Designed miniproteins, single chains, continued (4). Designs and how they scored, part 28

Each design is a single chain, and the fold is of that chain. pLDDT is the mean over its residues in the fold that is shown.

## One batch from the design tools (miniprotein)

Design m12951
Fold by ESMFold2-Fast:
Structure m12951 (fold): chain A 94 residues (1-94)
Amino acid sequence: MRELIEKLVKGAESLARLGEETGDKEYARLAVKAAEKAVELAEEHPEEVSEEEIERIKRAAERTAEVAEKLGDKETAERARKVAERAEEILKKK
């Protein structure tokens, strides 16, 4: 589980950066999908995920939201903000 979450977070971070660099909304959409899956897995297995890993999910989601908003994709930005909120809720329970 931990390795899969780490790969999804790294994927979200890389895709958000590509979206910012290229201006292509598709990268922001892929980034949010990766972040959504990472937070879902963290919610299902909170004992297998460190606070540092959850903080990384939150930061990746926040960056994805900023990139999506700059590119004019309000729906993707809102989805990314919800991922960050979900990550924060996991942190509150630890």
Scores: mean pLDDT 85

Design m12952
Fold by ESMFold2-Fast:
Structure m12952 (fold): chain A 99 residues (1-99)
Amino acid sequence: NADALREKLRSLLEKAKEAIDQGDYETAENLIKEAERLVDELVRSGDYDGAAEGLKGISEIYDRLGKPRQGAIYYTVAGILKAAGDLVASDPRIAAFDA
């Protein structure tokens, strides 16, 4: 489930960057909104690393659109989710409490 969402999210973010490079800012903003939906689905599925990667991508696109305050919000949330995901993945003691 998460792998398919990550691939779709990555594709949408790449298309948004291409739209900006072509001056199509409306298409870029619409693709960002769809990417936000996929990030929410990743969070609901427990894929915090995938969600964090998506939020960083959205942050970069908002920076390219000249909206650095909006970008900073997404980047901050991405950092929090990434840190939480990395802690769970790297600490073997967390898995031990379920045994």
Scores: mean pLDDT 78

Design m12953
Fold by ESMFold2-Fast:
Structure m12953 (fold): chain A 95 residues (1-95)
Amino acid sequence: GKDLQLKVLKGNLRGELFHFQSGLSLEARRLLDQGVSPDEVLARVRQRLDERREELKAFVKETHPDLADELEAFIDELVDQGIATLRTQIDALVA
């Protein structure tokens, strides 16, 4: 049913964003090692996550328009969680 389809799609979106976020974590560390400020690093990774948010929202609207509202809300939740995690990681690296 719709609930099972949502569960599968949410799992796929979580995996996709986790891999993307892992790449941003590595980029953040590289930028900090190069002397870029923590605030600038956070701004850059936030921008990349916001761009990915819009790409994923466009994708779900095109491929699953009947589920788009629920999936878009879930994408917002995942991106907000990703930003919070990256902020914590950046803060820990400069402590």
Scores: mean pLDDT 89

Design m12954
Fold by ESMFold2-Fast:
Structure m12954 (fold): chain A 73 residues (1-73)
Amino acid sequence: KPSQEEIDREVLEALGLIYLALADKDESKGNFKEAAESYRKAADLFRMAGNEPLAQEAERKAEESEKKYKESL
């Protein structure tokens, strides 16, 4: 497994923000499945970066998008 020294936390957080923005865009278009997947990726990246508040926010948004997707079926 990669050492903690090789993990750039700033890069991980930046990637998390990119996925969060992508998910927000998909959510606004009604692409709830894609939004949920991107929110979950953002949450994982924020957790790896040590930003638990943003990770929890992204997880909540993922759950909301997944619920909307299931309600559309």
Scores: mean pLDDT 82

Design m12955
Fold by ESMFold2-Fast:
Structure m12955 (fold): chain A 64 residues (1-64)
Amino acid sequence: APDSLKAAPVFLISEANNLKKEANEAFAAKDYSKAAELYTKAGDAFKEIGAYTEAANMYEEAIK
């Protein structure tokens, strides 16, 4: 599989962190449905960059 580790991984890391922040804010606001969606999206983003431990944590938050 192509594994292009140039500018894209830096961008994806920033996006994953932004999604995690948005998910944490939604969770703190008790908007659990929105938080679950954002945690799932953050987990997918972390998984794409190979951050599997962080992705697993995001998915765990998504299921409460």
Scores: mean pLDDT 74

Design m12956
Fold by ESMFold2-Fast:
Structure m12956 (fold): chain A 84 residues (1-84)
Amino acid sequence: DVRDIARVVGQNLLRAGVSRASVDAVIAAYDHSLILGSQVTGRVLRTFGRQRGLTDFFDRMADDSINDPSSVPLQTQRVADLVS
């Protein structure tokens, strides 16, 4: 269910320290579609990785999120675990 995916992704991004505004944008994107939600999450991960100097790792997680929308909960969990 897309709503369950949006909730899990949002919680993972908040735990990673992503801003509430960026998380709200991700949730709004998932309300439109699974594909748009994955694309917006990928963009958020790229920006977050650049801010942390971890561009290569976060660009990979972003690409994996866009290419496999069903993997986004796992990708965001990995990001949260890395930065927690």
Scores: mean pLDDT 82

Design m12957
Fold by ESMFold2-Fast:
Structure m12957 (fold): chain A 71 residues (1-71)
Amino acid sequence: THARQQEVARRALDLAERVNALRAQGRFDEADALLDREVPKLEAEVKALGGSLRVEREGDRVVITVDFPAA
């Protein structure tokens, strides 16, 4: 279970990095499209593992937080 939670958390981090790289390049439409496509998939997997996923904006950055209460 923990190994799968860690893998999903890593994929969430990778997604945040990709989105923020696009935003840093001024490619906001591509960043938003990537979020719209990938966040629902990650959210479904996180919920299946008993966790929650939160997407927030901190200044000009996007932050994706994965929380597993049982971890």
Scores: mean pLDDT 80

Design m12958
Fold by ESMFold2-Fast:
Structure m12958 (fold): chain A 68 residues (1-68)
Amino acid sequence: SVREELDKILEEMRKQLAAAKSASERLDIFTEGGKQIQDLAKKYNLSEEERKEFGEKAQALLDEALAA
């Protein structure tokens, strides 16, 4: 499902962020992950509610990364 694909993308991003050695690597990870999420939204033609849910999950990961 689209939610399972999103969760997989977010989990991969989190693992890569934990392994990243530089700010440049972290930026690349966020950029690539963001594109994957956008492609997912485009592919599945997501509703406003689904886009909000996806945004909240991505924001939670970003907030956690910024708190580190």
Scores: mean pLDDT 76

Design m12959
Fold by ESMFold2-Fast:
Structure m12959 (fold): chain A 64 residues (1-64)
Amino acid sequence: SDEEKLEQVLKELREWLDRAPPDTPLDELVAQVQALNDKYNLTPKQRLQVYGEMSRLLMERSDA
């Protein structure tokens, strides 16, 4: 289902970001989101949700 696809994408994004170096360039972060969006053929609404999660995770990393 679309909901299961989105949940799987968000999980893969979180796992990837957890392994990524803290100094990973913004262009690489964007490229990873684009790769996941393309891999799972996400709708524009789902893509927006993935970018929102990336933003949230980056904020959590910077609040140390």
Scores: mean pLDDT 79

Design m12960
Fold by ESMFold2-Fast:
Structure m12960 (fold): chain A 85 residues (1-85)
Amino acid sequence: MNISDEVQKKLTEILNSLKSERIAVLVTDKKTGKSTLYIFNKNKELIDVYYDLSEEEAKKILKEMGFKKVATLEDEENVIEIYAN
């Protein structure tokens, strides 16, 4: 994942503050409109990755898994949305 240092720092702080059973990070490339969805367990270990998602596909997965948006971060190239159960 290629994101700015400032956004990476904020992302890490948010992830460390969450005590949720699962955390999802959705990274959308502004140029392509395609998203990658990263799913983490409560220990912050990566358990699943979904590639090349459309906005509608990403929303469907997040809804079906019971995730709710916690934060949105943005840089020049990416929109990063953080979700938790």
Scores: mean pLDDT 83

Design m12961
Fold by ESMFold2-Fast:
Structure m12961 (fold): chain A 79 residues (1-79)
Amino acid sequence: SKAKAQALLEQAEQALAQGDYEKAAALASEAYRLGRDDKEIQLKALIVLAQAYDKLGKHEEAMELIEEAARLAKELEEA
């Protein structure tokens, strides 16, 4: 559900702000999965996930997520 995806995204952002990067990554991944039909939710989830991965030292994975986020952002601008 969109409401559940939004709630998970909010929790992921809070976890990221608190420095709980493992929790932020897990919550953002779940928000991305539940937000399949909403590109804006998926974009926000990818951004949180990328920040969490970068903080966890997973810089290459973070870069791949940023590239995916950039593609989604372009699709949203072209809509």
Scores: mean pLDDT 86

Design m12962
Fold by ESMFold2-Fast:
Structure m12962 (fold): chain A 95 residues (1-95)
Amino acid sequence: MNVYELAEEVAEWTRKLLTGSPEDQEKAAELVRAAVTAAANGDILLAMYYAKQLIEVIKDPEVAAEVLRRIADVAEQLGNTKAAEYFRALAEKVA
């Protein structure tokens, strides 16, 4: 399974969880793809930047935490355990 396939899977899953406007759903999906790609590349600072924007777009802290945990699981599957730790820590802080 490649980074693009995993990023798209999480992005589509996130889109389906959201009950907001179509614009917010698409923005959240784009931020998920960006966060997963940054995490896969080991760019933790960029990944966290996108994660924080994602929290602001989603607004529901429980949903945001669930999405962040799913991104962490994918980062771990891609061998980026440090990125996974950061996403899980951020998820615990939001909800």
Scores: mean pLDDT 83

Design m12963
Fold by ESMFold2-Fast:
Structure m12963 (fold): chain A 72 residues (1-72)
Amino acid sequence: MTDEQKKYFESLDKDKDGVITLEEMKEWFREYGMSDEIAEEFLEDLDIDGKDGVVTKEELLAWLERDAAAAE
């Protein structure tokens, strides 16, 4: 995990419990002027197994690796 990826995760994980909740994602997106719907869609994409609207550090890393590979 890179320093930037860790910092990104930590900025989303306000509770520092190792997971990102839908509520934390919504708060993060609101800081950037994005709607709650966009936060929900983004969390759904990161939450690969579709359970309880939370994202683990592993799921975030998998998404970042997948996106980087797809984008070259």
Scores: mean pLDDT 64

Design m12964
Fold by ESMFold2-Fast:
Structure m12964 (fold): chain A 73 residues (1-73)
Amino acid sequence: MKEGEELIKKGKELIEEGKKVLEEGKELIKKGEESGDRKLLLRGIGLVIRGIGLIFEGELLIEKGKKLLEEEG
C-alpha cells in the first residue's frame, strides 16, 4: 500500500468524522438556544470547532497524500 494512498484514505475518514461532529454540535447549539441552557450552547460550539478542525486536518492529509503519490511515481 502506498503511503500517499493511505494518507488520502485517512483524510477522507477524518472529513466524514468531522462532518458528523459538526452536525452534533449544531444540534446542541439549537437545543441550548431553545432551552436557554448555556452549558449546552458552549458544548455545541466546542463540537463545531472540533468538527471544523477534523475537516481541516483531513484536507491537509489528502493534500500530503497527493504530494507523496507524485513522489512515489
Scores: mean pLDDT 84

Design m12965
Fold by ESMFold2-Fast:
Structure m12965 (fold): chain A 79 residues (1-79)
Amino acid sequence: RREEVERLKRESVEQARAAFEQGDWARARRILEETRERLGRLLPPDEAEREAREVSDAAAASGELAQRHLDELLALGPP
């Protein structure tokens, strides 16, 4: 059970991160939503929600950092 949850989390973060790196935000969101559903089948609702949020946060962290870096570059003004 725990190993199955950890494997699912790892695979989901990797897939969502790859989709984000390709700029496919819709696919990344779909992967995260499907992961939440699958975790809900393996864990109690409160625990599944917590684990799903952890996966989402891990995948989104890379996106947020990339967005902040882009915002900083744009703040320097036009070339």
Scores: mean pLDDT 69

Design m12966
Fold by ESMFold2-Fast:
Structure m12966 (fold): chain A 59 residues (1-59)
Amino acid sequence: SAEEDARKAAEGLRKLGIEAEGGVGEDGRSVVTVKETGAVGRGPDGSLAAGGALGKAKL
């Protein structure tokens, strides 16, 4: 459940254009890691976070 909660929180952030990843820490607590703005997966036109001019144009 904690792992699913973290994953859903990360998905919410991705929908806002923020690249994030969910997981579970050693304590079994939900952890969300936010990746650098503009450091996105391979999208059609630089995608998830508007870090650079490319991302800004897609915003």
Scores: mean pLDDT 56

Design m12967
Fold by ESMFold2-Fast:
Structure m12967 (fold): chain A 70 residues (1-70)
Amino acid sequence: MYQEWQQQLQQAADQGLLTPEQAQALWDTWQTLSQQNSPEVARQALGHFADLLAQGVPPDQARQQSLQQT
């Protein structure tokens, strides 16, 4: 799972779908959430974070909002 997610983020960055900063923020957020929460809760929070980024919310704000809902 983690390796596949990391590869998907790298491919998205390489294709220009994500900035390197957005890809790094997603990876750092996943690592933090997976260490502090159950895998299921971490996935839900990460999904919400990714949705906020897709809507153009800045990474710092998106991270805070995703954590508040978990």
Scores: mean pLDDT 65

Design m12968
Fold by ESMFold2-Fast:
Structure m12968 (fold): chain A 107 residues (1-107)
Amino acid sequence: MTPEKRIEEKLERIRENLERILEALEAGETTPEVEEILRETEKLIDELLSSLEPNSSLSGVLEMARAAVEGARKVVEGKLDEEGRKETIELLRHSIGALSFKSLPVK
């Protein structure tokens, strides 16, 4: 597998995991499965960030995704109020969008 293909596969997995986290939070579910998905997603983001140049456009998208995962963890732990929960859901949606459109030939 080429290094580029490996990065693309990890990005797709992060996107899929963020979508599952978003669905769980919107449903008000805080199962152990959500905690496992959060842990796995955080690890994938950290691994990619460690392999990328700090000034890449991908690093910015991954930092946003990491912030969304951290917010989601706080929601699951009951550490955020209703406003913080809504902000986390919006950040998850933005992160999913950014990961979905990164390969489109748009400015």
Scores: mean pLDDT 76

Design m12969
Fold by ESMFold2-Fast:
Structure m12969 (fold): chain A 67 residues (1-67)
Amino acid sequence: MTFELRIAPEKAEEAERRLTEMYLQGLIESVRGSEDGTTFTVVVADEEGERRLRELAEELGGELREI
């Protein structure tokens, strides 16, 4: 499943760091950030990856939608 995560610019570095950690843990298959760092396109590996991504979005005050 593919998701778009949109966050405030102030949270961009934290989001990139945490998404990279999830990628290294095998929870995410791919992550692409926008040039301004406010939007991430995320492909989750499984249901656990989706759950963790939704939790991350809530923690960062971001908006998450399936695309």
Scores: mean pLDDT 85

Design m12970
Fold by ESMFold2-Fast:
Structure m12970 (fold): chain A 81 residues (1-81)
Amino acid sequence: SAEELRAQLERARAAIARLDDPEAQLLAAMSMVQEIAKRLSPEQAAALLARAHELAARFRAGELTADQVVDELVAFIEELI
C-alpha cells in the first residue's frame, strides 16, 4: 500500500541520514530505489530508476551532494505514490 511504501521510505531515509560518508549515502540511496521499485508498477519503477541514474550521474559530475540526491529521490517517490 502507499502507507507501507511511505513507511519504508521514511525508514530508509533515516538510515541513510545516519551515514557520515557521501559515497555510502549514495549507495544506500540506490539500494532504497531498487527495493521501492519492486513495490511500484513497471511504468513507475522505470521512471524511478531513470531518475536515480540521472541523479547518480550528476553526483559523480560534482553537480549534486549525496544529501541532494537523497532529497530529490524522496521527493520523486512521494510524487509517484
Scores: mean pLDDT 85

Design m12971
Fold by ESMFold2-Fast:
Structure m12971 (fold): chain A 85 residues (1-85)
Amino acid sequence: TFEKNLEELKKKAEEARKAGKYAEAARLYGTIASGLAYRGRYDEALEELDKALEAARKAAEAGKTKEAAEIEAGVRALRAAIEAA
């Protein structure tokens, strides 16, 4: 079910964040946000995008600047799509 998959992804994102794997955490938050947006759960999707952006910034601070820039671009694209809906 979607709710079980959502819970599993949230757990994986939090585990990645706690382990300092910020690029992985950011991509997982982005995946969660996309799934929520697809289902019209826009407020929750925006909250997950904020988490993705914060994790991407931490990834950039750790030297993963290219991965962080790609994630930030994805966050901006999905936020714009939600705002247009």
Scores: mean pLDDT 88

Design m12972
Fold by ESMFold2-Fast:
Structure m12972 (fold): chain A 68 residues (1-68)
Amino acid sequence: SPIELAEELALRLITTPFANVEEARAFIEEHYDGVPRADELATLVVEKRYQELARLLAELQEQIRRRA
């Protein structure tokens, strides 16, 4: 479901050690399709702003798809 995919993306982003915003964005784009505002998500992850990350992912949940 979209909620489960958003939760999975959040968990993977929080638990993956990214060196910078570019790596986090590339991870999102490589593994998930149709995620808008991926640069903002990547920035929030690297800055450890997890409450804002969760809020943004909730707004975008219907557009989150796993890349085939």
Scores: mean pLDDT 81

Design m12973
Fold by ESMFold2-Fast:
Structure m12973 (fold): chain A 76 residues (1-76)
Amino acid sequence: SQELDDEVFVALIEIESAIILNDVKKGKLTKEQAEEDLKRLEKRADEMAPHLSPEAVARVRKILEETKKKVDELLK
């Protein structure tokens, strides 16, 4: 179902965003590496957007925006 496909992709983005944030907190990623990993997630989200509901697209964009903000705050 579309709803299940949406939820699976949102969960994937949540998990990968959490991994990036956790690796930044542990000092395993530099600012440049974290920014590149986030850009790769944004590209995947943009490529998947035509296959997602508008609600799922909004959720994914919010997760990525909040993750970027948290990474920027940690790497000041």
Scores: mean pLDDT 86

Design m12974
Fold by ESMFold2-Fast:
Structure m12974 (fold): chain A 85 residues (1-85)
Amino acid sequence: GLSIEEAIKLVERGLEEVKAETDDDKAVEIAIKTLEELEKNSSGDAKELALAAKTVLKENKDKLTKDDVIYMLEQLIKKLEEIKK
């Protein structure tokens, strides 16, 4: 599986793709895809955090803006960095 450092890099790549999108729905889809990739390839705390974030995104897909998704991915990166410490 992914190390915590690799998990952070994966989420950071997804965040940059989200930032490059102009459409809210596409931004949400990129974030969901990023979290599905993180969940599939990680274990333990990183997998649980990915599943939790993915669940929130899927449950609120029709209500989320690009800015909401950016915020969620930034918060996930911070949580992954705390696990690394």
Scores: mean pLDDT 86

Design m12975
Fold by ESMFold2-Fast:
Structure m12975 (fold): chain A 99 residues (1-99)
Amino acid sequence: NPEAQRAQALDDEFLAQAEKAFELLKERLIELNASPEVLEKLDKLEDNPAGGATFALLELLRMGVKREELKKILLEAGLSEGAAERVIDLVETLLKSEE
């Protein structure tokens, strides 16, 4: 399955930088005065930094943070430009699918 292989390759690069990405994204949520409920959910994901970073990206998008700013944060976390764009595409798709 080519999509599963692409997802695994994305996960490997994202997983390698997930802890730093989660740290930076959580700091941005705090700066934007995210709700205590959102911050509590992030704390519960501390042992799953890839999941925590994905959740933080979704919440930042819900708050109206632009794709360009999210890409900058992911690049600062050490992701390549391509990996950052693929992760943002994934979370934008997840956000559009959420009811």
Scores: mean pLDDT 76

Design m12976
Fold by ESMFold2-Fast:
Structure m12976 (fold): chain A 120 residues (1-120)
Amino acid sequence: MLPTEEEIEKIANEVADEKNLPEEVKKIVIKTVVEMVKLAIKLYEGKISEKEYEEEVEKLIKEFLEKTKDLSDEEKKKALQTIKETLLRIITTFNLPEEVTKKLLEAYEKLAEAVEKELE
């Protein structure tokens, strides 16, 4: 069964708390995970096109970079690791379809590559 927004937020909060993220970083991580999962589910359900999905993922990555620009390299890496662990926990907890899992991991890889280009 596909997760609700509330269920996604609950898992994201749990992982962020386990990682002892500062409140501002926690808010960014939770929003990013929620939107990533929602977009992958909308694509899977045929509610958006592949092109719309790609445009929304690119927008989400740009928003993440802007919101994290003033964070240290270590805080950026910690945020990425928290997003990755949260996505993996959601995938396993809900036994997500392979197509949804693939899209989530691809979106995470694009996000990680974009952040790595900003690291000094």
Scores: mean pLDDT 88

Design m12977
Fold by ESMFold2-Fast:
Structure m12977 (fold): chain A 90 residues (1-90)
Amino acid sequence: MPTVEDLMKKVEEIKKLSEEEFIKAARELVETMKELIKKTVKDKELLDELLEQLKLMEKAIEAVEEGKISIDEAKEMLEEQVKKIAEILE
């Protein structure tokens, strides 16, 4: 099971990637986090909130593909959201 350190390490690796590779890796990270949250979080309200946060991350990744936000902004948003989710999972 990925730890908070594993998630943050993955974010640092993703932040080094170019546009196409970033989008792919960020989507894979979101899917990994969905599965982790579903297995770990037993509180339905917290589960729904965390899944909604992940949906917002998916929309941010989509906004990079559409040129609506910069890749640097998306990388910062990804790091902040992963930190928030990781703190809740601890």
Scores: mean pLDDT 77

Design m12978
Fold by ESMFold2-Fast:
Structure m12978 (fold): chain A 115 residues (1-115)
Amino acid sequence: SVSLSDLLDTLEAAARAAGNSELLALVERAREILEEMNRLYEEKQRALEQNRLDEAKRLYEKLLELSIEFTETLYRALTRALSDPAVLAQLTPEQQQALQELHTFLSSVVSGYRK
């Protein structure tokens, strides 16, 4: 997929077709986090435009926390998708390769969060 939203749409469609309810729940959680991140990003930009630097800093810190939760949720969703042959059967070879590459990348990122 070209965007995170397109990726989540692809995973949702594949999960529904495969009957993978756990993957569906993870995709919906990822959508909720992404929507909250977009809302907070807009609030942060408004705070910066109004020279409310302390408020912008708090919003930025919240965005960092949500970005970690988003990355971990997406990694779990990709792990579920790649381990389910019924989900994989709903994806093109190009989509499967893209998800595998993203999963490998996110694995290194998520490992960095664990201390």
Scores: mean pLDDT 88

Design m12979
Fold by ESMFold2-Fast:
Structure m12979 (fold): chain A 89 residues (1-89)
Amino acid sequence: MERERLIREFVERLRELTEGRNPALIEAVERILRELARRGLLTREVLEKLEELLLNSDPVVLQILKDLLEGKLSASEAAERLYEYLSSL
């Protein structure tokens, strides 16, 4: 319940910050966040780092999202790569 609320609040804030542009990107982010939540890896620190990287158009994060949208990565694989990247920062 609490994790679903964190995902909804993050997705809504991201939509506001992007002015509703690129809904496919927002959908990809939501899919990754749901997978992270399922694995017990979704924390406020992870969300804060992800928001900063998305707002700065970080090329690694954008590539993970693109690969997920193109079907080159599953949601599980995309979540693992993103978590490893965020943990290395």
Scores: mean pLDDT 81

Design m12980
Fold by ESMFold2-Fast:
Structure m12980 (fold): chain A 74 residues (1-74)
Amino acid sequence: MEKFREEAVREMREIMEEAGFTDFGEKAAEYVRAGGSIVDGARTVYGVLKGGGTPEQAERARELLKRVEEAVKK
C-alpha cells in the first residue's frame, strides 16, 4: 500500500510538471503525504489537465486515476 501510494504521488508530480503546473503537482503530493486521499489527488490532477492540458496529458492523468481507484478498492 505505502509503495503504491508513493509511486502514484511521484507520477502525479511528473504529469503536472510536464504540463507546466508544477505548483499544483507539488500541492497535490503534499496533500497526499499529509494523509489526504490519493483518489482525490488523482481526480484533481485529471481535472486540471482536462481543462488546461493537452489531450495526451489528460489521457495520462485519466489512466493514473483509474489505477488509483482500482488499487483503493482492493
Scores: mean pLDDT 78

Design m12981
Fold by ESMFold2-Fast:
Structure m12981 (fold): chain A 91 residues (1-91)
Amino acid sequence: EDVILSVEELQEVTRRVIVRLTELVKAGKITQDEYDKAVAVLYELLLEVDKEGKTEISVSEVEERFREAELPEIVRELVREVLEEVVEERE
């Protein structure tokens, strides 16, 4: 069962992930390059939704894009946590 995110939910996921990634960089747990790659994935997803006129994207699609970017497990776990939080807040 795949969960679908609205554009507003994807924007909120992007905001929360960037905040938490910034803290990981400050703590020395990820590099600036890993931060830049993670942020690039988020903005690419937002641009794809906007350019293609999509109103929604699946959680599985978001997770797969981070997996394909070969980001550290700590980044992928962070993204999963944020996705779960945003979905849980919905009902």
Scores: mean pLDDT 81

Design m12982
Fold by ESMFold2-Fast:
Structure m12982 (fold): chain A 65 residues (1-65)
Amino acid sequence: SLTEQLLQAIEEGKTEEAKELFEKYLSSLPTEVQKKAALHDFREYALSQGREELAEYLEKKFKEL
């Protein structure tokens, strides 16, 4: 699934691939509430995996919604 590919990219430190996969995932979500939840959850996961650049990217997107 797209979610499984995204989690794997985060775990492997493939930041650019993770950003691209996340944009595809985010665009599939129908509501702003779901998009904000996804941004929050994946930011927490990125931080747990030590992916600071990805976490900053996701935080910026959250603030823009």
Scores: mean pLDDT 86

Design m12983
Fold by ESMFold2-Fast:
Structure m12983 (fold): chain A 71 residues (1-71)
Amino acid sequence: MEEEVEKVKRALEAFKKETSGLTPEQRIEAARRLGEALKQAGIKLTPEVEKVIDESGLTPEEKAALREALG
């Protein structure tokens, strides 16, 4: 669990840096792709992972796209 939570935290920090110049629609699409990548890496939408996503600086729409793709 700790390694998965840490991977998600690092991925979200990278996402925020890489998408800061994108439109809202592009960021939502990038969040969906990130969720798909995390799912393929074996990350599951656990309560701990949901908390990390919820505590992120992402918009509600970006969080929804990420959770939907990951779940």
Scores: mean pLDDT 81

Design m12984
Fold by ESMFold2-Fast:
Structure m12984 (fold): chain A 61 residues (1-61)
Amino acid sequence: SMKLEEAKKRVEEAVKAGKSSEEIGRNGAGALAQSSRDLELSEEEDKELAKYASEVVKEAM
């Protein structure tokens, strides 16, 4: 969905802005929670976003 794609981009941008492993993790988690709320993601979209955010954070660390 377009909302899920937007949420994924927000997570990627937040993670890329992180300057340390702690900041990358914090930014990724924050963007995940914020995007879910702001874009009113469904339960299925939330699960997909959480999986994606975990992968993006892991790859950045």
Scores: mean pLDDT 85

Design m12985
Fold by ESMFold2-Fast:
Structure m12985 (fold): chain A 62 residues (1-62)
Amino acid sequence: MPLSPEEGERALASLREALRREVEAGKATQEQADAALDRAREHIAAGGTEDDLVAAYLSATR
């Protein structure tokens, strides 16, 4: 389902925290995390879903 603006903000905050932890654990680079966040932000702006955010996260970490 498309995310509301409030749900999108919460989802982006959760994704940012998850990516921060992956970078701290050495599982992703800061550049990969930044790219995933930019992609997630674009998906939210376009009326994206939670699945789009999960896909962005997985592309950074695997």
Scores: mean pLDDT 73

